# Designs tried in a protein design run: designed miniproteins, single chains, continued (5). Part 32

Each design is a single chain, and the fold is of that chain. pLDDT is the mean over its residues in the fold that is shown.

## One batch from the design tools (miniprotein)

Design m17081
Fold by ESMFold2-Fast:
Structure m17081 (fold): chain A 61 residues (1-61)
Amino acid sequence: SMMEEIERRNRELERRTEQAKEQLRQDMTEQGYSQEQIDEELARVDRRTEAMKKEIEAEIA
């Protein structure tokens, strides 16, 4: 069903996003970025993920 496909893609996207956020946090910390800068980049990733979820919903609906 469309709902099951949306759920599957969202779950996959969320898994990939969490991995990317963890890697980004580690890389930025190692490079000496401030916690404020790290938080800003993580928030940007979250905004992109929300946009992608809307795109998935629009594509399947």
Scores: mean pLDDT 84

Design m17082
Fold by ESMFold2-Fast:
Structure m17082 (fold): chain A 64 residues (1-64)
Amino acid sequence: MRAKKVVPSEEDIAAVKAYAEKNGIKLSEEELEQVAAMYKAYVDVLGLPKELALKQAVKEVLES
């Protein structure tokens, strides 16, 4: 997407939450939304595989 706002869907948020819980990662509701937005951007804009997009989005938000 060129200039479109990336809004995570409820399913994107659920996927991130499931990934975090499976890996023992605690995310706040705000962090979940941020990770979900990054995950959606990585999948939709960069074309990354879902597994890699989840890992990268979580790392980017938590590494700050």
Scores: mean pLDDT 76

Design m17083
Fold by ESMFold2-Fast:
Formats: sequence, structure tokens, C-alpha cells
Structure m17083 (fold): chain A 70 residues (1-70)
Amino acid sequence: SKVREELKKLAEKNNGYLTPDEVVEVLEKHGFDRTTARLLVTEILQKKGKDRLTYEEALEVFDRLEELKK
């Protein structure tokens, strides 16, 4: 919930968007592996042909990282 709250606040400041660095930094701060977070962010951006994430796309990265903690 804390991760989701921080990502939401960052997106609200930037008209619904987050930079790759902002997403990775929030996830790393909350104990996720930086390298894995960066890889997942890069995959989403490449697949969608864009340079920043929506809040929803940042949550997709977060949800995948939580699944990897299984």
C-alpha cells in the first residue's frame, strides 16, 4: 500500500506520468531489487514504444515484482 501511495502522488504531480527513474527509486526504497525493477520498467516502455509510465503501468511493474517474491 505504501508503494502504491507514493507512485500515485508522483503521478499526480506530473499529469498522470512517472519517469523510469522515479518508479525504480520508489521500488528500491521499499526493498525490491533495483536491477529487476529497471528491467521490468524497460520491458513495458519498449513494448509500448514510450519513454514514461502511467500510474497503471507503474502498478503493473510493482505487481510483477511482488509475484517474483513468491
Scores: mean pLDDT 84

Design m17084
Fold by ESMFold2-Fast:
Structure m17084 (fold): chain A 74 residues (1-74)
Amino acid sequence: MKLPSPEEALASLTPEQQKAVEELKKEAIRRAKNGANIADIANEVMKKLKELGLSSEQANSLAAWIGREALKAQ
């Protein structure tokens, strides 16, 4: 099944979930700048997204997007 784009995934979330995703992205970028392992960041982000009640498709799309942004920040 086709994964939603990060934009589509974000648009399907509640405002509270959208804020939580943005905070996770900021934290992931901060950790990447401090030399944290990208795989560890990705695993923690995926766990947090699932805890927010996101579907597997939403969580996978957004975790991949956050991981790419964190990698660019290194």
Scores: mean pLDDT 81

Design m17085
Fold by ESMFold2-Fast:
Structure m17085 (fold): chain A 65 residues (1-65)
Amino acid sequence: LTPEQREKLRELFFKHNGDLAAAAKELPGLTEEQVRAAIRDWLVEELGLSQEAADRNLAAGVRKD
């Protein structure tokens, strides 16, 4: 994925409250696997999370606490 596609996926992920399927639908040509991988990489790189913590956040979705 390009950096621009990764950034757009990050925005769409939060817009859809962590719904990867909805985010993937907004960007035709990307698989759910590619969307999940890009957001996982973002969580690790930008937020300093471990890969395990990033995977747990993706599984749980975005919570409004």
Scores: mean pLDDT 69

Design m17086
Fold by ESMFold2-Fast:
Structure m17086 (fold): chain A 91 residues (1-91)
Amino acid sequence: MSLEELLREGIELLERAKEAVENGDKEKAFYYLVAALATLVELYPLAPEVAEKGTKLIGEAIKAIDNGDYEKAIKTLEEAIELFRKALEEA
């Protein structure tokens, strides 16, 4: 998988996770976030700084969901999506 393909997949998974959070579907949100984390493991050797920042943001979003702070989770996921979009523009 190329850097661009991994970034596009990550963006799609994070957008699906955000949609699940907006609908109050914790199980779907966690499913997509776990899939996004798997994509970040593959991204790490290609773009370590982006992978590290993405992992931190996804971790923060997971904690916010666990705490019932869906507003914070949505905001944090938007930050992760923007991080990946900027990386994709530079790729």
Scores: mean pLDDT 86

Design m17087
Fold by ESMFold2-Fast:
Structure m17087 (fold): chain A 82 residues (1-82)
Amino acid sequence: MENEIKRREEALKRARETIEQLKADPSLTPEQIANTAIEIIRELFPEEERQKAEDYALKIIVFANMSKELALEYLEKILDEL
């Protein structure tokens, strides 16, 4: 399953780069942060973990509505679990 490991590594690397860009851009709205984070989660989680990805996406939406910093922090926690 080397192809799966490679896809996950590439997706993780891209996700971390995207988080850096989101942190560096103060003009982004909470909605834009949430939408980008959801796309990252969708890309990182395989079909077997779809329910887990949906749970993470819902929590990100909740956190983004409170603070974009909380949403980004939670997204980083998710990446560390992978």
Scores: mean pLDDT 78

Design m17088
Fold by ESMFold2-Fast:
Structure m17088 (fold): chain A 86 residues (1-86)
Amino acid sequence: MEVEASGKADETVKLSLRTEDGVDNTSTFKLTKEGPELVTTTIDPQTGTTTIRTYKFSNEGIETLETEVYDANNNLLSRSHEEWKV
């Protein structure tokens, strides 16, 4: 596994992780006025599928997760929305 971290400290931090199976995972952390936001992009080289997960945390302890899955031609396969209170 390889882990890399880069980004602008005041707004965005980007983390990249590659697994031994060649799956690329990129996470971007952004601090917004409404709270922190984490976007994770996972690319599976075996299927060409791209999975994007957007995680948002509000100041009231409400967390949301949106998951979007795209095929190798950028066609949307699925989209889901989850919300919970911490």
Scores: mean pLDDT 67

Design m17089
Fold by ESMFold2-Fast:
Structure m17089 (fold): chain A 57 residues (1-57)
Amino acid sequence: SDEATVRGALALLSVPHVTTRGAATMVGVSRKTLSRLFRRLVGVSPREYKRRGPPPL
C-alpha cells in the first residue's frame, strides 16, 4: 500500500499541472506523509521529483 501510494503519486506528478499537494490529496495522504514515503521509497522529495523528473537509469 505505501508502494502503491508512491506509484500513484509518481504517475500524477508526471502530469504538468498536478501539484505535490494535489497528488497527496488524490492518493489520500498528507503532504508530510507523501514526503516521508518518497524519501523512503524514491530517495527524493515529491517536489524534487516534480522539478527534476525521474532519476536517470
Scores: mean pLDDT 76

Design m17090
Fold by ESMFold2-Fast:
Structure m17090 (fold): chain A 83 residues (1-83)
Amino acid sequence: SEREKNRERLVTASLHIQKAVDAIREGAERPGTRVRVSGNPDGTASVEGEGVDPEARRKAEEYLAKAAQALGTSFSGEFTVTR
């Protein structure tokens, strides 16, 4: 059903978002790094954050792009990375 497929998309997107958060945590210069996520018209996702390692940012962007694709639309949001 449409409801079940939508739930699967949300679960998949949530897993990718969690992996992006984990990547930022591992590459953050300090605990509590704040991150903003935005979806781009070309189907990519952008990450803005404080003191985030460039490689961690790239990994996070890859996971966020997968999350955006799973949702089937552009994605934008903001979240805080903690310990």
Scores: mean pLDDT 63

Design m17091
Fold by ESMFold2-Fast:
Structure m17091 (fold): chain A 63 residues (1-63)
Amino acid sequence: GERLREAARRAKEAARAGDVERFEKYATLLVILGADPELVGAAVKAARAGDVERAIALLDEAL
C-alpha cells in the first residue's frame, strides 16, 4: 500500500545520503508492512558495508 511505498522511498533516500541508522529504521518498518524480511536483512547488511547500490537493489527486490 501507500505506507510501504513511502517507507521504501525514505529508506532509499537515507541510503543515498549515507544515513545507515535512518535506513535501518525504515527497513524495520518495511518488514512490519509486509516486505520480505530476508531481502530487507540483506539490504541492511549491504548498507552497513557502504554498498548503497546493492542495498537499494535488494530493497527493491524485497517489495
Scores: mean pLDDT 86

Design m17092
Fold by ESMFold2-Fast:
Structure m17092 (fold): chain A 97 residues (1-97)
Amino acid sequence: MEKKREEALARLRELQARADAEAAASEAVLARMEARAREFEPLVAELQANATAENEKQLTAFQAYVTALIVGLPEEEAIELAHNISGMSEEEIRKLL
């Protein structure tokens, strides 16, 4: 349902704002964000370079997953958020990781 995607996108924006605020407040949080961003940087760069509708879904899933992990959500919730935003199955998302 469209409502689930809209709710997931609103939650992602909230988590992004929270991640930014936490980064400003703590060097430890900033280091955690940088470490996780570096882990996914090569995949994000490859997906951006080959921009197709399919790659856009993968990029959206990775951005949601990384943001959720940075703010301290459990991996299972991060995958669920990525699924709800991108429309990819949880199994497909796990294969990309």
Scores: mean pLDDT 73

Design m17093
Fold by ESMFold2-Fast:
Structure m17093 (fold): chain A 55 residues (1-55)
Amino acid sequence: VLTPEQALTRAEQLLAAGASNETIMNLLPPQFHAAVQAQIDRGGSALDAIRTVVS
């Protein structure tokens, strides 16, 4: 799995190419999946969740 910093960079590239939030979430280490899912459940994107976790 990618580091959070690497996942953010990769997620931005994949989202620009039309990848789904599910695909982007799978780039993250398992420990971040709950935080990403919580942001998606609030109507955010996986990318926004990754930015929140990494920052």
Scores: mean pLDDT 71

Design m17094
Fold by ESMFold2-Fast:
Structure m17094 (fold): chain A 87 residues (1-87)
Amino acid sequence: SSTGKTIADQMVKEIENDLQEAKKYADEGNFEKARKHIGDAESLLKILRVMREQGYTPIAEEDLEELERKIKEVQNYLDKKIAEKQS
């Protein structure tokens, strides 16, 4: 439905914003806030997957896989920033 598409588009934007905030907090050395934003992005992705499986949203599986890749990339970025701070 058009409503389901609008909700999915908003949630994708929220995931992308959470990942940007996570990188920002990682750069600032605020690893607790960085982890919180990554966790929020993971939670939103799980909701998007459930919505897709139940037919509430026309989001493609490829787009969900791309969001999962971006989350993992930001998790790796945080791990590198933590390692840099400890060295």
Scores: mean pLDDT 87

Design m17095
Fold by ESMFold2-Fast:
Parts: C-alpha cells; sequence; structure tokens
Structure m17095 (fold): chain A 57 residues (1-57)
C-alpha cells in the first residue's frame, strides 16, 4: 500500500510538471487513489494513471 500511494503521488507531481491543468491533475490523482484503494501494485497504479493522462491529451 505505501509504495502504491508514493507511486501515485510521484505521478501527480510529474503530471503537474508536464503542464496538465489542475482539473486534469485531480482526475489523474483520483484514478490513482481508486486503484490504491483496490489494492493494486505501484506499477499498476502508474500504468493506469499514465493511460488516463494520455486520454486527457
Amino acid sequence: MKEAIEAAKEFVEEARRAGFSPLDVTRIEFEGMKLVAQGKSAEEVREAMRALAEELR
């Protein structure tokens, strides 16, 4: 759980630096936290957040 939470936080900061809007960053964060709550691994959390980020572009 801790590693998955840290992975989600790191990806959120990467999205902010990549120029995503605050609303899109919030959507990406929500997707990551949803998967953390489901017990997904750090790798699965990052992959899902990346997939959503690609959809928002």
Scores: mean pLDDT 82

Design m17096
Fold by ESMFold2-Fast:
Structure m17096 (fold): chain A 67 residues (1-67)
Amino acid sequence: SEAADYLRRLLAEEKDPAVRVALAEALEVLEREGVEAAIKYIEEVIEKNKDNPKVVAALKEALDFLK
């Protein structure tokens, strides 16, 4: 899966533990429920984590790729 390979690449290069957790969870949603569910999950995590700019920035990059 192109989307799964992309998220794995982001996760492998990411050093921030909070961003790594968010990316790993997004990858699990993608593998279990598909791209549309992963997009929705990422959007919800961004909204919940507005006070964490590193998580928001990384997840917005993931959304731009998955859309």
Scores: mean pLDDT 82

Design m17097
Fold by ESMFold2-Fast:
Structure m17097 (fold): chain A 109 residues (1-109)
Amino acid sequence: GVLAAKGGPEAAKEAAKEGKKAAKRMYESGSAGGAEGAAKALEDSYKGAEKAGGDKESIEYMKKGAEEAKKYAEKAKKEGGKSSASHYAAGAILAVGEIVGGAIRAMKA
């Protein structure tokens, strides 16, 4: 999100990495809804960074991460993974925490 964009490219890169990892974990657990929620959280984070006037390099890292996370959601859905509002919420919450945590860790390094 905005925090990752303001932290510069390294914060954005780490946020994208952790967001993608959250989507992958939800996919591997058989949760299509969770993978979708995680991918959406990373996409919303990227859109928020863009609207906040983040630098182009930071925005591109997050955009690429969101596109890759979306692929895990698509795979989970095609493989018959579980999809429900609670699965979606769980994936979104996990991804938001990991995205913010990744950005903060990178900003302190």
Scores: mean pLDDT 80

Design m17098
Fold by ESMFold2-Fast:
Structure m17098 (fold): chain A 93 residues (1-93)
Amino acid sequence: MAVVTQEDIKLLSEAIEKGDEKLKEEVIARIEERAQERIDSLESKELQEEGKKKLKEYIEKIRNAKTPEEARKALLELETEIGILLIKEGVYK
């Protein structure tokens, strides 16, 4: 399952456009939880540490996004970075 879903992108966009901070934080929390589960599934301690650092960086970028476009970019970058870690681990052969 993807870390970021189309529903997450839609709900986050709506939250930013409406200034709904509660909905924004709820969506961010769900994404962070799914990303953390993927990172915790890695066997390599080095890749887990890299993943935790990147997760913190991208969650901050998502929280600080002023437009739906900025938020979408940060979400796609997070998905890509987690995917790269899983490939390095050999989960995808």
Scores: mean pLDDT 81

Design m17099
Fold by ESMFold2-Fast:
Structure m17099 (fold): chain A 68 residues (1-68)
Amino acid sequence: MPAVDKEETTREATEALIQRGVPRERAEKVAKRLVELGASLGATKEQIVRAAEKDGEGTAKTLEAVLA
């Protein structure tokens, strides 16, 4: 199965979070967690980046909801 490019996806998710005003250090941690979870669930790069864009501040809460 085509593996999500975790490096590229993490970079794009990090950029999306920074565009929303999240500091780079925080954005990187959130993006990394989102990418690992998304890849485990079979999510696409687009879905992972969209999740970062839609709920950057509540991403940890959103990840728990998606995981369940």
Scores: mean pLDDT 69

Design m17100
Fold by ESMFold2-Fast:
Structure m17100 (fold): chain A 88 residues (1-88)
Amino acid sequence: SIDEVKESIIRRLDRLADRIPDLTPLVTETREKIEKATSAEELREILDEFTKQVTDIMKKNNYSYIDQMLVMATISDMWLEIKRLERE
C-alpha cells in the first residue's frame, strides 16, 4: 500500500538525517511532502527533487565519496519501494 511505502521512505529519510546532519532541513521538508503525497507519481517527483538537492548539499559540504555512495544507496532503496508500489 502507499501508506506502507510512505512509512518506509520516512524511516529511511530519518536515518539519513541521523547520519548526515547537514541533510536535516531537507529531510524535514521532504518528509512533509511525502506525508501529503497521494500517488506513486507524486512520490517519484518528491524523490527526484530530494536526490538533486542531496547531491548539491553533499558536494557543497565536501562529503567523502564513501558518504555520497552510502547516501545514494539509501536513496536507491527508496526508489525500489516506489517501483514496488507501481507494480501493484
Scores: mean pLDDT 86

Design m17101
Fold by ESMFold2-Fast:
Structure m17101 (fold): chain A 73 residues (1-73)
Amino acid sequence: MDEILQTAAEDAALAAAKYGEHPLAPQLVQAILDGGRAIAAAAEESEEKAKELLGEQQRQIAALMQEIQALDE
C-alpha cells in the first residue's frame, strides 16, 4: 500500500525534475500520482485489478512522454 504510493510520488518527482517547466509536465506528474492512488485502492480489492490499472497507467504515461518528446523535436 504505502509502497505503491511512495513509488508514485518518487516517479512524479523524477518526471517533474526531468521535464521541468514543460507545459505538459504538470499533467504528467498528476497522471502518475492519480494512477498510483487508483492502483493502491484497487490492490485492496483485487490484485488483478491493480495489475490492469498499472498497465493502463504505463500506456498513458508513455503517450504523454512521447508527446513531450515530439514537441521538443
Scores: mean pLDDT 75

Design m17102
Fold by ESMFold2-Fast:
Structure m17102 (fold): chain A 92 residues (1-92)
Amino acid sequence: SREELERLREEIEATLLAAARESGNDPVAMSRALLETLRRHFERLGDTETAEAARAILKGPDEEQVRVASRASEALAKGDLDELRRILLEAG
């Protein structure tokens, strides 16, 4: 829904700002923060499959985390939650 998307965007913006400040704009640290926020979001929604996919990505290589986080950010910017889920499920 629009409300779900707006809440998720607000949570991600706050998380990325904090991660950027703490890491000195480290793209790996920021990507991990984004993916962890998405994992927790889908876990809270009861979307266990998408949450577990995000967890699998977080256990993988840093380069994959950055690539997936970039694609997820684009989907979020477009407001496409279905594309966001598919990106996570495809990579996890």
Scores: mean pLDDT 86

Design m17103
Fold by ESMFold2-Fast:
Structure m17103 (fold): chain A 51 residues (1-51)
Amino acid sequence: MRRVTPEELMEALGRDPHASFREIGERLGVSTGTVTKVAEQLGTGELPSPY
């Protein structure tokens, strides 16, 4: 499922900074791979998200 937005992922990570991508995926009802893709888009992979 491609339901997860970057904003939802950010909020989930903010509430549970120790939560793994697997746990977030379980809560949001998506696979860990989907969470990883959205995290990449958020710039957690390489983009520093300037401004």
Scores: mean pLDDT 66

Design m17104
Fold by ESMFold2-Fast:
Structure m17104 (fold): chain A 61 residues (1-61)
Amino acid sequence: MEEDKKKFEKAVAEIGRKVKENPEIQKYLEENYDKLTPEEVMIKAAELLGDKEALEIIKKR
């Protein structure tokens, strides 16, 4: 649980950083922000970035 929490926090931070480097992904998330939960936003961001490892970590929460 504690280790999973640290992995989750790191995955979220990395996704956030990568999204900021990709304006198209950031725009898509902003346009759909009102239709998605915070968890769905992170899942969609990881999917768009192709980060399968981060997706697995977030989904396990």
Scores: mean pLDDT 74

Design m17105
Fold by ESMFold2-Fast:
Structure m17105 (fold): chain A 70 residues (1-70)
Amino acid sequence: MTEEEKVKAELNELTLRVIEAERKGTDSSFIRELRTLVDEAVKAYESGDVEKARELIEKARKLFDEWKKK
């Protein structure tokens, strides 16, 4: 797989996880922050800025993981 294919797969996984969190009634402020990061990552990927997309994906994952621990 190319690097771009990996980033696209990771974006799809994050999008699904945000949808699952919304379905479970997770705090709206947390969901809003995650959606903002995912949206910005998608825009970066579509503009060809794969590195920025990866940084935003990592930030979203860290926020999601921190939330799960609490």
Scores: mean pLDDT 77

Design m17106
Fold by ESMFold2-Fast:
Structure m17106 (fold): chain A 74 residues (1-74)
Amino acid sequence: GSVPRLVELPGMDTVIDLEGDADGPEVTVTISGPMTEEAYREFLRRLEEIARDQGRTFRVTREDLEFRDPPPPP
């Protein structure tokens, strides 16, 4: 099957790059820029769902990832 394309998180200057063979067992995910810890955890959880669906492993690499405070509640 094809490797699904990940969507950037809204409201952040976060860059997510996917590198891997569509038929390969492993995909490299590179994350750069600011994001909240909650958003990062949600991203990893979604990668786990995709990995299960595709039967492959995602290798997550952070090059310039900064954790930011979440916005105040409304």
Scores: mean pLDDT 65

Design m17107
Fold by ESMFold2-Fast:
Structure m17107 (fold): chain A 82 residues (1-82)
Amino acid sequence: SVLEELEKELKKLEEAKTVEEARKAFNGLIKLVLDDESLSVEKAIGLILRGIGVYIQELLNGKSEIDAYKAAARELVELVKE
């Protein structure tokens, strides 16, 4: 299922040691959301923008890029489950 693939990419991101690994896993999550046939294009875009918003907010709060990607990915996966 798409949820199982999302959880797999989230796990890869949680285990990321570099910004490059975290960015790659986050891009994988974005692609899975866009490719999800059960989601309208508008809903998929909204979920992605929400995740990006979390990433930006974490950076503004002084978190590292890796931690910002992890927070954004967690939010994105939880929103897809709703």
Scores: mean pLDDT 85

Design m17108
Fold by ESMFold2-Fast:
Structure m17108 (fold): chain A 87 residues (1-87)
Amino acid sequence: SWIDELVEKYREALESKDIEKVKEVAEEIVKEAKRLNWSEEEINELLQRLGEVLAEISKSYSEEEQKQFEEIFIRLGVELYKLLEEK
């Protein structure tokens, strides 16, 4: 599924520890969700899976890195939920 594809892209970006790459993937996720007019259920499923991946990988990060990637995740969630309000 495309959710699986986006989760894998997010994982690869996190493993690279490149903040800009993670931001790019987050932006791609928002664009795809908007283009495909994703439901609340699809957004919730994606965010749950992305959050699980972040929690797993961030255990190997410094506290500073963990905070930076967590902020990107929070912003992504806000942007995705805004798409639901625009319906």
Scores: mean pLDDT 83

Design m17109
Fold by ESMFold2-Fast:
Structure m17109 (fold): chain A 58 residues (1-58)
Amino acid sequence: MSFDRTREAIREIGERKGLPPEVIADAKMEDAAGASQRELATMLKVSTGTLSRAIRRV
């Protein structure tokens, strides 16, 4: 990819804690709106297990 915006996003998420608070809040909101955790994990470039655990933590 010529534009490595994805690299920064992945690094930021990983560097902080795997999922920053605002990302967790957004994922929770999307889940409430009807999005599947699998789809959310794909959008956030994390595993479904990691996202599921983070959402439950919040």
Scores: mean pLDDT 60

Design m17110
Fold by ESMFold2-Fast:
Structure m17110 (fold): chain A 59 residues (1-59)
Amino acid sequence: LSPEEIERLLAEAVAAAVPGVRARVDAEGTPHLSGARTSEELLAALRAVAAVLAEVRAA
């Protein structure tokens, strides 16, 4: 998978889980989250990121 494809998958998963939270991937491959207003929103976004990364690693 390309870095662009991984960023797209992360952005789509996070947006589906928590509308208003955004995910990006930096040049080092580190995911960054922004827009979370509560701990619950942050945890939901982190779970979505973890699920996508687990799927990528399993492939």
Scores: mean pLDDT 76

Design m17111
Fold by ESMFold2-Fast:
Structure m17111 (fold): chain A 79 residues (1-79)
Amino acid sequence: DVLERARELFKLGEEYKKQKNYDKALAYYEESAELARGVDPALEFRALTAMAEVYLKMGNEQKAQEYLERALAVAAELR
């Protein structure tokens, strides 16, 4: 089940974020967002927003802005 896998990958991203292992957190969030695309826009939004937060913690404001804009585009589909 693709959606169940997307949820488990998001949980792994959250675990690595807690550990401040930002490289692994980003990898798992990215895979979760890709699997959620077109299937679960809410999960895709959460994954993209989490990636933006991680990039801000890493001091990469450019990447954070890019992921926030992608998350907002997904959020527009939820309204």
Scores: mean pLDDT 88

Design m17112
Fold by ESMFold2-Fast:
Structure m17112 (fold): chain A 118 residues (1-118)
Amino acid sequence: PPGAPPKEYAPKINASDEALDRAARAGQEAYDKYRPTLSDEAVTLATVKAIAQALIDAGEYEAASRVLRTVANALDAKGYSPKVVEALREAAEALSNGDAQRALEIMDKAIKEVEKES
């Protein structure tokens, strides 16, 4: 039977387990809150924003930036709008430069634009 890949081959996010647990909970809460009323793309962005916000609140800016880059690549592969993918990449760059406020503003704008197009 195929074994699970070793953990050594998984991408390592440099964040505390507590920060990652809080981020996972924030993402799940956002997903459950928004999935009945928002489009699939808007729900995905709101969920990712909640994860990034929780990591920012924990001081884990590099982890938040890495999550946004990883999600942008996954959404690009799924055929999401280039505008959504570019917004996530721009937000990740802002976080890498320590500008959490700009990153969150970019994500809020993207959510509003996606919801208007739905």
Scores: mean pLDDT 77

Design m17113
Fold by ESMFold2-Fast:
Structure m17113 (fold): chain A 72 residues (1-72)
Amino acid sequence: SDFPRALLAEHAGLRVAVEAGERARAAGDYASAIRHYQAAVDLLESEPVHTPAVRAAIAALRAEIERLRGLL
């Protein structure tokens, strides 16, 4: 995974969204997983400065969303 997990420690809202997405994915609920990962992308896109870590996180989440859409 290309996701910079250190960002989860810094952003409580991001952590909640990513963990909810991971739980939904583990349960086979891909539609809910996509919704939670999209919420995480929206939170990261709202950041005032897009550091390399923020850009990498957005790219990784978008790639995961596209993979899960392929399973629907």
Scores: mean pLDDT 85

Design m17114
Fold by ESMFold2-Fast:
Structure m17114 (fold): chain A 82 residues (1-82)
Amino acid sequence: PPESIEAVEEVVEEVLPLLDPEEQEELLRAKERLIELIRNGASMEELLEAANELVLIPLRKGRISMDEHVEYLARILAPFLR
């Protein structure tokens, strides 16, 4: 749904300022991958893996907490669960 791409863009917009330029490029590549999977009608499993990989970037770099990770992941996936 259009809502799914919108949710990804909103999460990326919130997280992007927390990262350095190299980390931002990594996040933007993960965003492009996830959006491509959404547009191509990828499976729920593939979408979950790609969404988790995206949100792991700021978590792995120590920019967000585990609670924030779960919240961002839920926001990205919510349009697919209803």
Scores: mean pLDDT 83

Design m17115
Fold by ESMFold2-Fast:
Structure m17115 (fold): chain A 116 residues (1-116)
Amino acid sequence: MAEAEARALFRAGVAAYRNQDYETAIKHLQAALELAPDSAYTPLALLHIGRAYYRLQDYEKAAEYFKKAAELYISMQDYAGAAEALENLALVYERLGDREKAEQYRKRAAELRKKY
């Protein structure tokens, strides 16, 4: 089943990330998302892709994936997951030199953690 294959790719991608093989992590996690875009692990896959791009210093791609993760976590009412994604976005915008956006995302993350 495509879902089972996607879950195996998700686990392989997370393992690659832990081994600091960020390019392999991105490939496996993107393949998992293509096979099962609406699975329970989808927001975690987006978060790990964002983290891998951040480690590779591709801050524009990191921001893209963290935004997708935050939006999906909010839609699932997982405000802790959304806050984590927004905190990672703040770190990305600090690296891009956009202090105003970094502060905005940091405040939004704090509000979500404080209320939920």
Scores: mean pLDDT 87

Design m17116
Fold by ESMFold2-Fast:
Structure m17116 (fold): chain A 61 residues (1-61)
Amino acid sequence: MEERRKELIERAKKLHEESVDYARQATAALEADPEKARQLAEQSNKLVDEMAKAYREAREL
């Protein structure tokens, strides 16, 4: 249990860091290029969803 949970948490942490980077880029681009901001936000949201799935799996262990 602990080993599997640890793996999922580490994966979630990496996904979180990457999602935050994309979110910051999206926010920065919002004023100059809304279309680019949307694409970056979509990438961030995808990573957040994967992070949430990893945490959910870890919680259910």
Scores: mean pLDDT 82

Design m17117
Fold by ESMFold2-Fast:
Structure m17117 (fold): chain A 68 residues (1-68)
Amino acid sequence: SDPEKAFELAAKYTKKIFGEKGLPGFAGFQAVVDRVGPAGLDLSDFVATLVSLGMPEEEAKELKEALT
């Protein structure tokens, strides 16, 4: 339930998937987080969206929990 935790998790994951060039991927992910916000926390496709950005399903679920 903390944007700071969500940011940390996103930053760690984009770095792992995209390496040092993860900045573009992270920016895309940040746009998703900004779009989701409190109103989007129940988005059924939230996890699928994160997975499409290169995050494993388990970690995408953890991020959704962190945003709640």
Scores: mean pLDDT 58

